# Designed miniproteins, single chains, continued (4): the designs that were tried, part 58

Each design is a single chain, and the fold is of that chain. pLDDT is the mean over its residues in the fold that is shown.

## One batch from the design tools (miniprotein)

Design m13995
Fold by ESMFold2-Fast:
Structure m13995 (fold): chain A 76 residues (1-76)
Amino acid sequence: MLSEKELNTETFLSLVRMQRSIVNNIENPSVADLQSAIQNLQNILNQAKKQGVLTPELQQLIDDLIAQLQAKIKQL
């Protein structure tokens, strides 16, 4: 049985997974596409902080994905 806090954390995890799926489905993403995805992830991070549901695991997942997207921009 999940608490309301755990359920809210799952919602933010779902949003992060959705952003990852969108980026992975774009063939030859532009720098602008990757920067937009980074901005969306930053917004998810900020909302999780405001809701008090930002776990270390959620923070790490978002930080890792942002780092991957930044590395991708450098390779373009």
Scores: mean pLDDT 77

Design m13996
Fold by ESMFold2-Fast:
Structure m13996 (fold): chain A 100 residues (1-100)
Amino acid sequence: SEIEKLLEEAIKLEEELAELARKKGLDDVYQKAIEIRELLEEIKKNIDNKEKVKELLGRAMRLLQEIADEAERKGELEILKLTHEIMLILDKIAKLINEK
């Protein structure tokens, strides 16, 4: 599944984001990255439930926006870049879910 592949890519980037946040001592970003990863795993379990996926994607996107805002305020450009890459993948998933 294209959606499954995109979810796996997003989870991998979330692991990179969490590790980078940990190394930089950004505990708030780290905790939000873990929460987003849990939401992505829940999306994988509920992939055939379009309403549930849409809800979970919305929650993940809100947390990603909070990370992006924090990273921009702190000048954490590498965190910001990873966060935007994950957001683009989740946007692609949202479009694929609504394509049918």
Scores: mean pLDDT 88

Design m13997
Fold by ESMFold2-Fast:
Structure m13997 (fold): chain A 65 residues (1-65)
Amino acid sequence: MAIDLSTTPIDEFIRSFGLPETSPAALYGKSGPEYEEPINRLQAALGIPVDGVADLATVQALLQL
């Protein structure tokens, strides 16, 4: 992982992918063309399946950081 999570807050980590929402809860249910690319990058960085939708699995992976 290119980002040191011990020094990078979770909100700053999420923002680094170009997402305007910075909390895991605020991302839940986000999908569509505007979110697809940033969420795909976030999901790839978390090591979970990349589907472009901020589903429960995406939120749970963020909360487990």
Scores: mean pLDDT 70

Design m13998
Fold by ESMFold2-Fast:
Structure m13998 (fold): chain A 109 residues (1-109)
Amino acid sequence: DAAAEIEALLAEIEALAQTPEQRALARRLAALVRERLARATPAEQEALVGYLRRLLEAVRAARAQGPAAVTALLAGAVRALEASRAAEAGWDEEQMRALEAALAAELAA
């Protein structure tokens, strides 16, 4: 069940948060994902699972670099999802590519 896996991934991301700012960003991320999930097709749900798995791995790696790296990564993910929301666009291949590109940019910074 993709929806159950998304909830588990969101919970793991929040559990990795060490500061109040990181917890607020993780909760904002969860709210944005849940808002999209309510309208997502099964294919879009699987794409969300893939994105969140990559984000979780990136957060785990960023923890070794220090708390600022985790905060930047979570803030980048929130910005990407809020931009997607503001564009009034659905979850499609273009939106998922944009989210993955934003994640890759945060990881490269």
Scores: mean pLDDT 78

Design m13999
Fold by ESMFold2-Fast:
Structure m13999 (fold): chain A 64 residues (1-64)
Amino acid sequence: ADGETIAAAGRAAAEAGDGAGAASAGWQHFKMNDLEAAREVLRAAEAAGDRLAAEASRQGIKSI
């Protein structure tokens, strides 16, 4: 329902270097069964340089 707002917030967090915030947004997309948007947000988190948070979230989505 609110996936576009969550995606925008996740991208903004990643641009600010907040990988944990971006990872949280990715999990919300996953819970909404929006895996493509979740992966986009996680890629943005990785690009922001918070590699550990991005990798942990990516592994979580991959395992499901």
Scores: mean pLDDT 59

Design m14000
Fold by ESMFold2-Fast:
Structure m14000 (fold): chain A 78 residues (1-78)
Amino acid sequence: DVERAERILEALAEAGRPLSVSELAERTGLSPATVSRILKLLEKLGLVESSVGEDGTRLYSLTPAGRALVEALRAARA
């Protein structure tokens, strides 16, 4: 679902830091399962990347391509 993917990308852009699945679920109102599924797709597309935090939590952030896409989506809606 393009709309839900856009919500996740926007939440990552607004945060300005890596976010966990649970943080993204809270910010977007989506279930953790939905967030995880969409993040896997976005990672395959090269729009997000993942890392492991100090506590072993997987964190997600925008790639340069992902940030460019968010800027284009914002321009299209403005």
Scores: mean pLDDT 83

Design m14001
Fold by ESMFold2-Fast:
Structure m14001 (fold): chain A 56 residues (1-56)
Amino acid sequence: SAMAEEAARRAREAAASAEPAVRGSAGWGHKLTAEKTGDPEAAAERAAAGALRAQP
């Protein structure tokens, strides 16, 4: 659970930080990164779900 909480927090903080920066950033190259990553929020949610499922 501690690892799941830590992973979820990290992903959530990364999503919160990335979203405004990505939106504010002017550059076509940034869209390529978004293509690969998808949505930071979705990634955070999946990371949390994955960690929870991994618990014994």
Scores: mean pLDDT 57

Design m14002
Fold by ESMFold2-Fast:
Structure m14002 (fold): chain A 58 residues (1-58)
Amino acid sequence: MSPEEQTVLDNGEFLIKQGATLEQVLAAVNDLATHYGLSPEQKQKLIEKVKELYEKAK
């Protein structure tokens, strides 16, 4: 995983640990991934990983 991809994922994990809603986590992940210029495929992969982490944290 690239450093940019890892930063996006780490931010998503941090928000989940802080009790953010799934909507808030996904919005932040999408915004940060766009800021780093990640491809649609890379963004989709990170979104799916973050959803899995959120479900595990339930």
Scores: mean pLDDT 83

Design m14003
Fold by ESMFold2-Fast:
Structure m14003 (fold): chain A 55 residues (1-55)
Amino acid sequence: MTLEQILEEMKALVAESASLSPSDRDKILKDKSAELTKKLLESRAQQLAAELAAA
């Protein structure tokens, strides 16, 4: 997955959850942030590996 795609999804999630309860938003963001951060780091590593393979 592309880094930009993950960021876009994160922004959409924040905007959507903002319509819900502030407490729920904070909880979801905290949980999703930790998981998304892990995926973001993995995606970055994969992108670097792909770039090295292309070179």
Scores: mean pLDDT 73

Design m14004
Fold by ESMFold2-Fast:
Structure m14004 (fold): chain A 92 residues (1-92)
Amino acid sequence: SPSQSILNRVGSIVRGGRARVQRSQTQEQVRGSMTNTRNRIRQVYDDNRDQMSPSQRSLIQQTIQTIDQGQSSSRDDAITSLQGIYDRIQQS
């Protein structure tokens, strides 16, 4: 479905973001990777929200909020957070 395709795209962005965080050597790089991941997810949301159910829109908005709250996280906490987001999307 269009909705499932959108969630698959968001999942791919989160997986890529997690990989970037795993390669990060500084807090600045972790923050940059989290910001990049957030902005890409927001773009998918803005471009496709009319094709999503209310529950899927809520899931993506919660994902963005979780990433925004994690901007000051350690690398390990950021990895754990992004993994949890990815798992939640896969179950949707």
Scores: mean pLDDT 86

Design m14005
Fold by ESMFold2-Fast:
Structure m14005 (fold): chain A 98 residues (1-98)
Amino acid sequence: MKLTEEEVEEIEEIMERDVELILEQLRAQGNEEGARIVEEGRREARKYLEKARKTGDPFYVQLATAILIEAVAEALGETLSPGLQASIARLRAEEAAR
């Protein structure tokens, strides 16, 4: 199923708002390295949200979400489960094959 540009823009607005709240909290706690990691993840996720907007392919929204989850976990010093790591790696491999 294809997403409209308006649907992708709504998803992007929600994600950007949530990421900004996370960044504000990390900076308020003095976690500048964590904030940097999340900002890098946001930049990568934005590339895929742009692809989602141009193609309407919900796969790119899933990939953008996975990247943000990975970045937030890294910023908090948390290790994702092997199953979730494998799922994210699969999404990245599918993107590379497209």
Scores: mean pLDDT 86

Design m14006
Fold by ESMFold2-Fast:
Structure m14006 (fold): chain A 101 residues (1-101)
Amino acid sequence: MTVTLSPKLTELLGVSEGTLKDVLRRLTERLTGRPVDPSASSNEIFALLLDALREAGRFDPEDGSVVDVSGTLLEELLGVSRIDLRDGSVFQAMFDRLLSY
């Protein structure tokens, strides 16, 4: 599925449209500063993003399912300061927010 990106996402990622997987891949590359294999699965790309957040010390030490994204590009893009990885509805809302950014 191809999605049209907002002007802010187009500027950030350098593309005006793409698949959700390509958008996630490009966003992960921007956030980590590391290249991501274009053939990587959505799960592999997401795992790379989570690994980078863990390396940055962003996971809550008392609740390893909560990620603090305050002061990061993710807070700006998603409009939330914390992400609870256990809440599947939050992921859908964050994706909708990201695509409307």
Scores: mean pLDDT 69

Design m14007
Fold by ESMFold2-Fast:
Structure m14007 (fold): chain A 97 residues (1-97)
Amino acid sequence: MSPAERLLEELMADPVAAPFREPPAPDSPFYKLVKEPLSLSMLRDMIASGEIRTLEELLRELGLMLGQVSVYAPEDSPLYAAARRLAELVAAREEKL
């Protein structure tokens, strides 16, 4: 398993990732602010297709996904808090790689 595949598998397994595993529903107001929302399942598919080949490329896409959430979610919302916790988990895993 590549470092990118391993990191994504670990993130997908963590309960904090639950809001980010799948893209928003097609009728979600998220699409008013973000036209191409990323999800962890999309990143997994991009690794499988070869669109993401390195850990650095995965980290870039994770940063974009979290940035999209910060544009949509109010700072005091549970979704924003979940995005902050996922960012902390990514940083902690990056230090162990």
Scores: mean pLDDT 79

Design m14008
Fold by ESMFold2-Fast:
Order: C-alpha cells, then structure tokens, then sequence
Structure m14008 (fold): chain A 63 residues (1-63)
C-alpha cells in the first residue's frame, strides 16, 4: 500500500521515539516497529499498520 514519503518519515521518527521510552510487548510487535523504523512498511499488512499506528498515536498524544 502506497503511503506518502512524508507519512513514512513521520512514522519512522515516531517509532524511534516510542522505542526509546517503551519496550515492545511481544516479538511480533518488535518486528512491526522495526519494519516501520527501517522503512519496510510494505512488509506489514494494512491491518498491522493500522494497529501499530493507533497505538503510537494514542501513546504520543499522552506524552
């Protein structure tokens, strides 16, 4: 699924910030976050991307 480059860049930055303050709950979550951080968003399903995005947005709003 094609995401704009600006969105991909923002996601990588958000994931890096999240990982500096939080430990992934599972190996599956870590893999998804690593894929985003490394620019491999295309390896995630739309559902996986949505799930991770919802978590990041929610947590970043509270920080």
Amino acid sequence: DPLPEEVRRQLREDVEKYLKTHKPESAEELKALEAIREGRLDELTPEQRRRVMDKLVEWLKEL
Scores: mean pLDDT 71

Design m14009
Fold by ESMFold2-Fast:
Structure m14009 (fold): chain A 100 residues (1-100)
Amino acid sequence: SPLQQALEELERILAILEDPNATRDEILEALRRAIALLEQILADNPDLPERVKNQLQGHIEYLELVIELAERGADFDVVRERAVDAVRGAIRLLKELIAS
């Protein structure tokens, strides 16, 4: 399913974020890919319950906040930690949606 494919791509993104050798640019690109995936899920699934749409939007906003934090010159270890947390949250939501 498209949701299963999105979950698999988020898990690949998480692997990039957990790689201690990943560069700042690779982390930021991975976060932008995660945002695009969640935006595509919202676009492709207009019939999702409003609560679920709000949860997806919340995850998008958290990912965008992490990118802004990085662009403002925050410590990269803090950015990485928050990026991992944000993507894990999105993965959890997609797993719950697939199991429904």
Scores: mean pLDDT 86

Design m14010
Fold by ESMFold2-Fast:
Structure m14010 (fold): chain A 63 residues (1-63)
Amino acid sequence: AERHIRRAASLVLHATGDEAAADEVRAMIEAGAPEAELRAYLRRLGVPEEVQARVLAEARAAR
């Protein structure tokens, strides 16, 4: 679980350059936030769709 959360956060950090955004994604995944909420957050950040898909795949694997 932790390795997938770490990968998801790393993808967000590399796409945005924003540590707070990466930390928020980590917190959302750890809290079990719905996939739709996580996708909406990534879309607001302007994360490319390809990277959004990878983050969501890592979040699903973290279960």
Scores: mean pLDDT 84

Design m14011
Fold by ESMFold2-Fast:
Structure m14011 (fold): chain A 85 residues (1-85)
Amino acid sequence: SELEKGLEQLKRAMMTPEEKRELIRKYFPELSDEEIERIAEMTPIGALYEIARLHPDIPDEKLRELAKALGVSDEDYERVKALVE
């Protein structure tokens, strides 16, 4: 349901920068420690936007996997992708 999706996003929004840093590193070990640290300080949606903007060579499927792990809905992920284009 839409309410359940919203609650999942809120739970992920409360994720600490350290937890986000570890998650980003697991999905994208090719990113530098400096980039991961900076991106982990952002909101989940902001982090996805920044990764897509700076690293257009990263496969869409991998970025979508991170989005799901961060609790971002498919609909919100598609909105982020539209903003990067």
Scores: mean pLDDT 75

Design m14012
Fold by ESMFold2-Fast:
Structure m14012 (fold): chain A 82 residues (1-82)
Amino acid sequence: MLPASDLPESFKKDVEDYVKETFGIESLSELQLHLLTYSFLLFDLDKDGKIDPNEKAQFQRTVDYTFAGKSDEEKRKFFGED
């Protein structure tokens, strides 16, 4: 497992931007951002530190499915207020 300090800041920002765009979340906790970044790394089969559109689509589908029926408040709590 990569420690937080070993994650590229650009990759973390890409993940944060995708999550904010997808869920309308204004801020993420450091822990939630790390968990999401690791999730993208697990879906990055090439391990090249880039988020492929196919990987983004798969991740977005998984998250949409996970949060189906959840309120906006519950989604915000999960990502912003653990």
Scores: mean pLDDT 57

Design m14013
Fold by ESMFold2-Fast:
Structure m14013 (fold): chain A 78 residues (1-78)
Amino acid sequence: SPELRAFLLEVQERIKEAYKLAEQGKYDEAIELLDKTLAELRARRATITDPEDRARLEEAIRAVEELKAKIEELKKKS
């Protein structure tokens, strides 16, 4: 849907922002942003019935979860 596409573009922008925060050593702020993004993605997953839209949403969830895990690992080493 156009609404899902627009939201997924916002998710991409938030991912870029999380990278910038992590580069600045602001790991907690980056993690909080990704947690908020995951909550919104998971809420949308509960309401989407179209299989193709659900697949794209699941891909976005995985990308955000993987980035969060990477930033959490960087925080542990800092």
Scores: mean pLDDT 87

Design m14014
Fold by ESMFold2-Fast:
Structure m14014 (fold): chain A 82 residues (1-82)
Amino acid sequence: TPQRIIDRGRQMFGDDPGMIRRAEDLARAVADGDGDGARRHTRDLAITAARNGRIQDARDFIRYTIDLLRRDGRDDMADAIS
C-alpha cells in the first residue's frame, strides 16, 4: 500500500517536488500506522495543492488513497484521512 501511494503521487504530480514530497510523507505515516501523521500530511498536501492551483488533483489523489486503503483493509488509515 505505501508504495502504491508514492507511485500514484508521482504519476499525478509529475515532477512537482512539493506535491511528491507530501505523497511520500503520507505513505510513510501509513507504513508506520501513524493515523495522526497521515491526517496531518493529508492536510499539508491539500494546503500545498491550494497554493499551486492543484486542489482538484489533491482531491482525486486523496480519494484514490482512501479507496486503496479500504481495499487493503486499512480502515484505520482511511478514516484518519477522510
Scores: mean pLDDT 86

Design m14015
Fold by ESMFold2-Fast:
Structure m14015 (fold): chain A 65 residues (1-65)
Amino acid sequence: MENDMLGAMMAMSLSVEGVKIKEITVEGNKIYIKVEGSEEQFEKGKKEAERFSKITGYEVEVEKV
C-alpha cells in the first residue's frame, strides 16, 4: 500500500515540474523512474528525486528514455 502511494506522490511531483513520466516502479526501498523530455527537464527530475529520497529514505533511480 505505501509503495503505491509513494509511486503516486512521486509521479505527481514530477508532473508538476513538467517532467514526462513513462514508467514508475517501486521495489523494496528503491524507486525506478523512466522519464521522457529535454535534458533540463531530466535534470529537474533527478533533483526532485534526490529531495524525495532524502525525505522518504527511499533510493530513487532516474533513467532517460
Scores: mean pLDDT 73

Design m14016
Fold by ESMFold2-Fast:
Structure m14016 (fold): chain A 73 residues (1-73)
Amino acid sequence: MPEVEVVGEGLDAAGNVLATFRRRVPATEVRAAIEEIKAQARAAGASAVHITVRLRGPSGEWLVVEDFVEDLR
């Protein structure tokens, strides 16, 4: 299974980082990890979350495969 790292940054209304969440999961659990990070960002009082999903490349490097911001309100 490919190794996947999901990073979430909970953002306030001005775009400042309130909290950072990091999970390393198999590819089959990426969606669940994103939803858990969104829930944690909401609990922290964030207005939006910046999600970055990275996949391990063939040389062991991290490749960004998804990068998006989602409004939580």
Scores: mean pLDDT 80

Design m14017
Fold by ESMFold2-Fast:
Structure m14017 (fold): chain A 84 residues (1-84)
Amino acid sequence: MEEIRELAEKLGLSEETLEEARKILMEVVDEETAERHVLSILRSIQAHQDRHGPLSPEEVERLLLSQARVVSNSYRDLKEERER
């Protein structure tokens, strides 16, 4: 929890954006799994900034929400394939 908040502050993300990403993921996974995915995405964005220079807060928000949706859709697709 604290690590997610510290990364979000460094990346210029609002609490509202973090909560939206969690909600997207929690439609398909439990809260603990959603938190792990959010942390993984934020760490990937930080690693990108360390290598390629800083992203704008708007770009970070877009990447986080986009990746959360991609992960959510992957879980839905996998479930549908297994149930068909």
Scores: mean pLDDT 79

Design m14018
Fold by ESMFold2-Fast:
Structure m14018 (fold): chain A 81 residues (1-81)
Amino acid sequence: SDEEREKRLAEVESALLFLETLRRIAESHGDAELAALVDEMIALLREAKRALEAGDLETYDALMARVQELYARVEALRAAR
């Protein structure tokens, strides 16, 4: 539905805003590894947004699964600091 698509789009936009903030934090700390992971997640989320706008839910789901995998790596890095 259009409502479901708009909800998913809002979730992607919220995730992008969060990651842009985390990217600035990584840069301020000189954390190149965290910055690289966040940059990859931002790129994947932008692709996921384009897939949603195109109605390609299969591609969206695959990209979001990859984002979740990278987010687990971000949490592991933050726990190890």
Scores: mean pLDDT 86

Design m14019
Fold by ESMFold2-Fast:
Structure m14019 (fold): chain A 72 residues (1-72)
Amino acid sequence: MVELTPEERAQAIADADAITDEAVKGLKEGKISITQASNLAVAAALLYAMAGELDKAREVIKRVDQAIKERE
């Protein structure tokens, strides 16, 4: 695995948090497509995984999937 510095790890988590919030909010507000939200979720999950936050990586996928399912 590529080892991140503590600062790079903290930045990856912060970026992943921001991307996750944008994906969920954008879906709920109808501002982004399902495809765009899925791409953002994958990017956020990858950043969390690289930071060693595997539980957060799983949670972002679940949160975005749930938001997609709520769009009928």
Scores: mean pLDDT 81

Design m14020
Fold by ESMFold2-Fast:
Structure m14020 (fold): chain A 75 residues (1-75)
Amino acid sequence: MEELRKKAEEFLKKGDEYAKQGNKDESGRYYEQAVIYYAKAGDNVGAVKAANKLREVLTDEQFDEALLNIEKKLL
């Protein structure tokens, strides 16, 4: 649990760094990983926070695709 949450926090931080640079593609990839690892850690609050950041950097269509990928990786 702790290892997964720590990885989620590291991915969230990298996503924030790329978002600050205006690199939405890399930012989106890191935020998606943060959502996956927060969810695997059972941190629903962290997962929602990361998903909201993902929503801000992706188009609606890209966000829907990301949610499908997250669902598949959580099964």
Scores: mean pLDDT 83

Design m14021
Fold by ESMFold2-Fast:
Structure m14021 (fold): chain A 75 residues (1-75)
Amino acid sequence: LEKELKEIEERLKELTEREKELEEKLAEAKAAGDEEAARKLLEEQMEIGVEQVDLAVKKVVLKKEIEKEEKKLEE
Protein backbone atom coordinates (compact mmCIF):
# COMPACT_ATOMS: atom_id res chain seq x y z
CA LEU A 1 0.00 0.00 0.00
CA GLU A 2 2.72 2.54 0.93
CA LYS A 3 4.72 1.53 -2.17
CA GLU A 4 1.64 2.10 -4.35
CA LEU A 5 1.06 5.48 -2.66
CA LYS A 6 4.66 6.52 -3.44
CA GLU A 7 4.24 5.48 -7.09
CA ILE A 8 1.05 7.55 -7.35
CA GLU A 9 2.75 10.57 -5.71
CA GLU A 10 5.68 10.26 -8.14
CA ARG A 11 3.30 10.07 -11.14
CA LEU A 12 1.36 13.11 -9.86
CA LYS A 13 4.65 15.03 -9.62
CA GLU A 14 5.47 14.11 -13.24
CA LEU A 15 2.00 15.23 -14.37
CA THR A 16 2.39 18.54 -12.49
CA GLU A 17 5.71 19.18 -14.27
CA ARG A 18 4.13 18.33 -17.64
CA GLU A 19 1.18 20.64 -16.86
CA LYS A 20 3.62 23.51 -16.18
CA GLU A 21 5.40 22.79 -19.49
CA LEU A 22 2.06 22.84 -21.34
CA GLU A 23 1.07 26.11 -19.62
CA GLU A 24 4.28 27.75 -20.89
CA LYS A 25 3.73 26.38 -24.41
CA LEU A 26 0.10 27.53 -24.34
CA ALA A 27 1.22 31.07 -23.39
CA GLU A 28 3.69 31.03 -26.32
CA ALA A 29 1.02 29.76 -28.75
CA LYS A 30 -1.43 32.47 -27.60
CA ALA A 31 1.26 35.16 -27.96
CA ALA A 32 1.98 33.92 -31.51
CA GLY A 33 -1.75 33.84 -32.38
CA ASP A 34 -1.52 30.11 -33.16
CA GLU A 35 -5.09 29.08 -32.34
CA GLU A 36 -4.62 25.50 -33.58
CA ALA A 37 -1.57 24.93 -31.36
CA ALA A 38 -3.37 26.56 -28.41
CA ARG A 39 -6.40 24.27 -28.87
CA LYS A 40 -4.17 21.17 -29.07
CA LEU A 41 -2.30 22.20 -25.91
CA LEU A 42 -5.60 22.81 -24.07
CA GLU A 43 -6.72 19.29 -25.06
CA GLU A 44 -3.48 17.88 -23.60
CA GLN A 45 -4.05 19.87 -20.38
CA MET A 46 -7.56 18.37 -20.12
CA GLU A 47 -6.17 14.83 -20.53
CA ILE A 48 -3.58 15.49 -17.80
CA GLY A 49 -6.31 16.92 -15.56
CA VAL A 50 -8.41 13.77 -15.93
CA GLU A 51 -5.41 11.58 -15.03
CA GLN A 52 -4.58 13.81 -12.04
CA VAL A 53 -8.15 13.47 -10.72
CA ASP A 54 -8.08 9.67 -11.16
CA LEU A 55 -4.74 9.40 -9.35
CA ALA A 56 -5.88 11.79 -6.59
CA VAL A 57 -8.91 9.55 -5.94
CA LYS A 58 -6.65 6.46 -5.81
CA LYS A 59 -4.32 8.30 -3.41
CA VAL A 60 -7.21 9.10 -1.02
CA VAL A 61 -8.39 5.46 -1.11
CA LEU A 62 -4.86 4.15 -0.44
CA LYS A 63 -4.36 6.63 2.43
CA LYS A 64 -7.59 5.39 4.04
CA GLU A 65 -6.45 1.77 3.61
CA ILE A 66 -3.05 2.59 5.18
CA GLU A 67 -4.77 4.32 8.14
CA LYS A 68 -7.06 1.29 8.58
CA GLU A 69 -4.08 -1.11 8.59
CA GLU A 70 -2.14 1.14 11.00
CA LYS A 71 -5.12 1.13 13.40
CA LYS A 72 -5.22 -2.69 13.28
CA LEU A 73 -1.50 -2.84 14.14
CA GLU A 74 -1.87 -0.34 17.02
CA GLU A 75 -4.76 -2.34 18.51
Scores: mean pLDDT 79

Design m14022
Fold by ESMFold2-Fast:
Structure m14022 (fold): chain A 86 residues (1-86)
Amino acid sequence: MKRIKLTKEQLLKILASHYETLAKERGDEKYRERAEKLKNGQLTDEEIIEGVKELMKEVLSTNPDPEVREKALEEEIEFTKEDLKA
């Protein structure tokens, strides 16, 4: 299976969608504010990396395909501050 790499733009859109979903499910305005800050480029690279790690854990636990879950755990997704700067 090819290593899963998303462009910065695609990753930020997925992360924003994830925060919006959490805001709706939990009724927590904190996640709504985080989604807005992400869309406006107001989150730090550190906060984006943390969000990506949380998103990956959620995706891995809920993926319907066991093969995809196992391969995603074997394939390290490297997302660093350098990737955010480029």
Scores: mean pLDDT 65

Design m14023
Fold by ESMFold2-Fast:
Structure m14023 (fold): chain A 82 residues (1-82)
Amino acid sequence: SPLEEAARRVLEKIREYLKKKGKDKITIQELSDFFNELKDLTPEEFQILSDVLQRLMDEGKKEVTFEELEELIREIVAERQA
């Protein structure tokens, strides 16, 4: 689905960002800044990133691992397809 493909692209962009920075965790502020620097987002990618940021803020998270982001994005995709 377009949403599943968007999720895969979002996760790959985050993975490459973390690899470039030599780190395994990202702060919510860094994720927000990263999102705002992306210029060519599809509507589906924008929806996923917006939902991720909102959910992390609602849960009071300050930082997340890549594995936590993978699980969260999986949940968001499942909820949007239900």
Scores: mean pLDDT 82

Design m14024
Fold by ESMFold2-Fast:
Structure m14024 (fold): chain A 81 residues (1-81)
Amino acid sequence: MQALLDASEARLAADPNATEREIVEALLAGDRERARRLAEEAGYDEDTRKGLLSRAAAIRMVKEQRLTREAYEETLRELEE
């Protein structure tokens, strides 16, 4: 158990982008508690946390827009002579 915790901590210290990715993924999954805990553990300030929240919201919007475009393109193809 201790060795796994030490390895996980070393990875977070070696790759700060990995922590940001985990926070964004937690936010996308709707797990705000996990995202907040990860941000607090990494020592991110309030402005950085707000930036990550805005990024997650933008990613959700893009995914919803992509699904809408795909449905629109399918409809156009059906109307093609």
Scores: mean pLDDT 65

Design m14025
Fold by ESMFold2-Fast:
Structure m14025 (fold): chain A 75 residues (1-75)
Amino acid sequence: MVTREQVEALIAAFEAQDYDAVKELLRKLPPEFWARWREVLTPEEAQRFDAAADKFLASLTPEQRAELHRIVVER
């Protein structure tokens, strides 16, 4: 089940630009997280998530981005 607590923790890690924290959180997320996370947020909270994620991803190397993609897709 996707929870607001999971989404808020991920936003906080993105805003802190903490690669290791994001990586650990992604490993603990349920498989359905990426299909359902928007369902637990308001439109304003979803915009905050998207903005924080975009900024975080822009701070990463191509290798770090590939590793996060692998964690999300290969679970």
Scores: mean pLDDT 78

Design m14026
Fold by ESMFold2-Fast:
Structure m14026 (fold): chain A 87 residues (1-87)
Amino acid sequence: SRMEELLKEIEELLKKIRERAEELNLTGLANVSQKAIELIKKKAPLEEILKAVEEALTMAYIDAQERNDEELMELVKKLKELVKKLE
């Protein structure tokens, strides 16, 4: 379904955010991103997935701005666009 395709794209972006967070030693961001990934993989209720993704997105945005990290900011922009399509 279209929803399953969007969730797969969100999972891939969250993996990239987690990898970048690990490179930058942003342990909090890596952990919240991993939590969202695990909820998608286990096919948790959509409301639970969206809450976890929103937490990861908010933290990634703050961390990207504080670190002035262009790669993380680009990933945040892409994730925001996909999340908007789910709403």
Scores: mean pLDDT 88

Design m14027
Fold by ESMFold2-Fast:
Structure m14027 (fold): chain A 59 residues (1-59)
Amino acid sequence: MSPDPSKLASLPDYALASLYGHELGLDAEQVAALRERLRADRDGTLREMAAKAQALRNS
């Protein structure tokens, strides 16, 4: 099941990076890079992270 994008859109970048970092098994450096990506392109990065999380759950 994919999380509702509108619910995730209410979270700040650091919370999204931590949430997806935990779900995808990212290290602290990868989480920091994800925060920078969310700052530069929030909507595109959020869609990519949601797709990766969905693929991980289905694999």
Scores: mean pLDDT 74

Design m14028
Fold by ESMFold2-Fast:
Structure m14028 (fold): chain A 58 residues (1-58)
Amino acid sequence: SIEDFLEKAKELGFPVLILYEDPNGNLRGVRADSEEELREKIEELKKQGATIGDVIPA
């Protein structure tokens, strides 16, 4: 869930890199500099049909 990724990102500290798989099966990453930016980017990725895999330190 988005809340699990948010908790992990808060533990790591911002900025983080959101790792995801796009609708074509390509592995990609996008940076988030804050909790609000992370929420916005995950919601946008979900709208595009992406699957969120992980968040890691940027």
Scores: mean pLDDT 87

Design m14029
Fold by ESMFold2-Fast:
Structure m14029 (fold): chain A 65 residues (1-65)
Amino acid sequence: VDPELLDEIAELAIEQIKHVVGILATRRAAKRGEISPEEAEKLIAEHQKKLDEVTARGNELARQA
C-alpha cells in the first residue's frame, strides 16, 4: 500500500468522524436549549454537506486503489 494513499485515507476517516460527532453534538446542544432549533438545522446541514464531500473523495480514492 502506498504510504501517501494511506495517509489520505486516514485524514478522510478523521474528517468523517469529525462531522458525525459535530452533528451529534449539535443535536445534543439543541436538546439542552444551548442553541436554537434553526441554528441547529443550519449547522447539521453544513456538517452533512461536508460529510457528503468526504464520501465523494473516499469513492475517488477507492477507484485509484
Scores: mean pLDDT 81

Design m14030
Fold by ESMFold2-Fast:
Structure m14030 (fold): chain A 71 residues (1-71)
Amino acid sequence: SMMEKVKRVLERVLEKADELSSDPSLSTDEIIQRVSDYGVELSREEGIPKEKMREILMKGANYVLELVEQK
Protein backbone atom coordinates (compact mmCIF):
# COMPACT_ATOMS: atom_id res chain seq x y z
CA SER A 1 0.00 0.00 0.00
CA MET A 2 1.03 3.64 -0.37
CA MET A 3 1.13 4.09 3.42
CA GLU A 4 3.55 1.16 3.78
CA LYS A 5 5.79 2.64 1.05
CA VAL A 6 5.78 6.06 2.77
CA LYS A 7 6.63 4.41 6.12
CA ARG A 8 9.51 2.38 4.57
CA VAL A 9 10.96 5.43 2.79
CA LEU A 10 10.69 7.53 5.99
CA GLU A 11 12.37 4.77 8.06
CA ARG A 12 15.27 4.56 5.57
CA VAL A 13 15.63 8.37 5.50
CA LEU A 14 15.78 8.52 9.32
CA GLU A 15 18.35 5.68 9.36
CA LYS A 16 20.44 7.67 6.85
CA ALA A 17 20.14 10.74 9.11
CA ASP A 18 21.42 8.70 12.09
CA GLU A 19 24.32 7.33 10.00
CA LEU A 20 25.43 10.70 8.63
CA SER A 21 24.89 12.56 11.95
CA SER A 22 27.43 10.19 13.57
CA ASP A 23 30.14 11.39 11.11
CA PRO A 24 32.13 14.22 12.80
CA SER A 25 33.57 15.36 9.42
CA LEU A 26 30.14 16.45 8.10
CA SER A 27 28.48 19.82 8.81
CA THR A 28 24.79 20.04 9.74
CA ASP A 29 23.99 21.65 6.36
CA GLU A 30 25.87 18.88 4.49
CA ILE A 31 24.03 16.18 6.47
CA ILE A 32 20.63 17.81 5.72
CA GLN A 33 21.52 18.07 2.00
CA ARG A 34 22.60 14.41 1.77
CA VAL A 35 19.55 13.19 3.71
CA SER A 36 17.28 15.29 1.44
CA ASP A 37 18.93 13.92 -1.74
CA TYR A 38 18.52 10.36 -0.44
CA GLY A 39 14.86 10.96 0.43
CA VAL A 40 14.12 12.39 -3.03
CA GLU A 41 15.81 9.41 -4.72
CA LEU A 42 13.92 6.81 -2.65
CA SER A 43 10.60 8.64 -3.04
CA ARG A 44 11.00 8.66 -6.83
CA GLU A 45 11.91 4.94 -6.89
CA GLU A 46 8.79 4.06 -4.82
CA GLY A 47 6.45 6.42 -6.74
CA ILE A 48 5.69 8.58 -3.69
CA PRO A 49 3.51 11.65 -4.48
CA LYS A 50 5.20 15.07 -4.20
CA GLU A 51 3.17 16.10 -1.11
CA LYS A 52 4.16 12.93 0.79
CA MET A 53 7.77 13.30 -0.39
CA ARG A 54 7.78 16.87 1.00
CA GLU A 55 6.53 15.55 4.38
CA ILE A 56 9.30 12.90 4.43
CA LEU A 57 11.99 15.49 3.59
CA MET A 58 10.73 17.88 6.28
CA LYS A 59 10.71 15.10 8.90
CA GLY A 60 14.23 14.05 7.86
CA ALA A 61 15.62 17.59 8.15
CA ASN A 62 13.91 18.14 11.53
CA TYR A 63 15.31 14.82 12.80
CA VAL A 64 18.87 15.85 11.80
CA LEU A 65 18.44 19.15 13.69
CA GLU A 66 17.15 17.25 16.76
CA LEU A 67 20.16 14.86 16.67
CA VAL A 68 22.62 17.79 16.39
CA GLU A 69 20.97 19.66 19.32
CA GLN A 70 21.25 16.53 21.55
CA LYS A 71 25.07 16.38 21.13
Scores: mean pLDDT 86

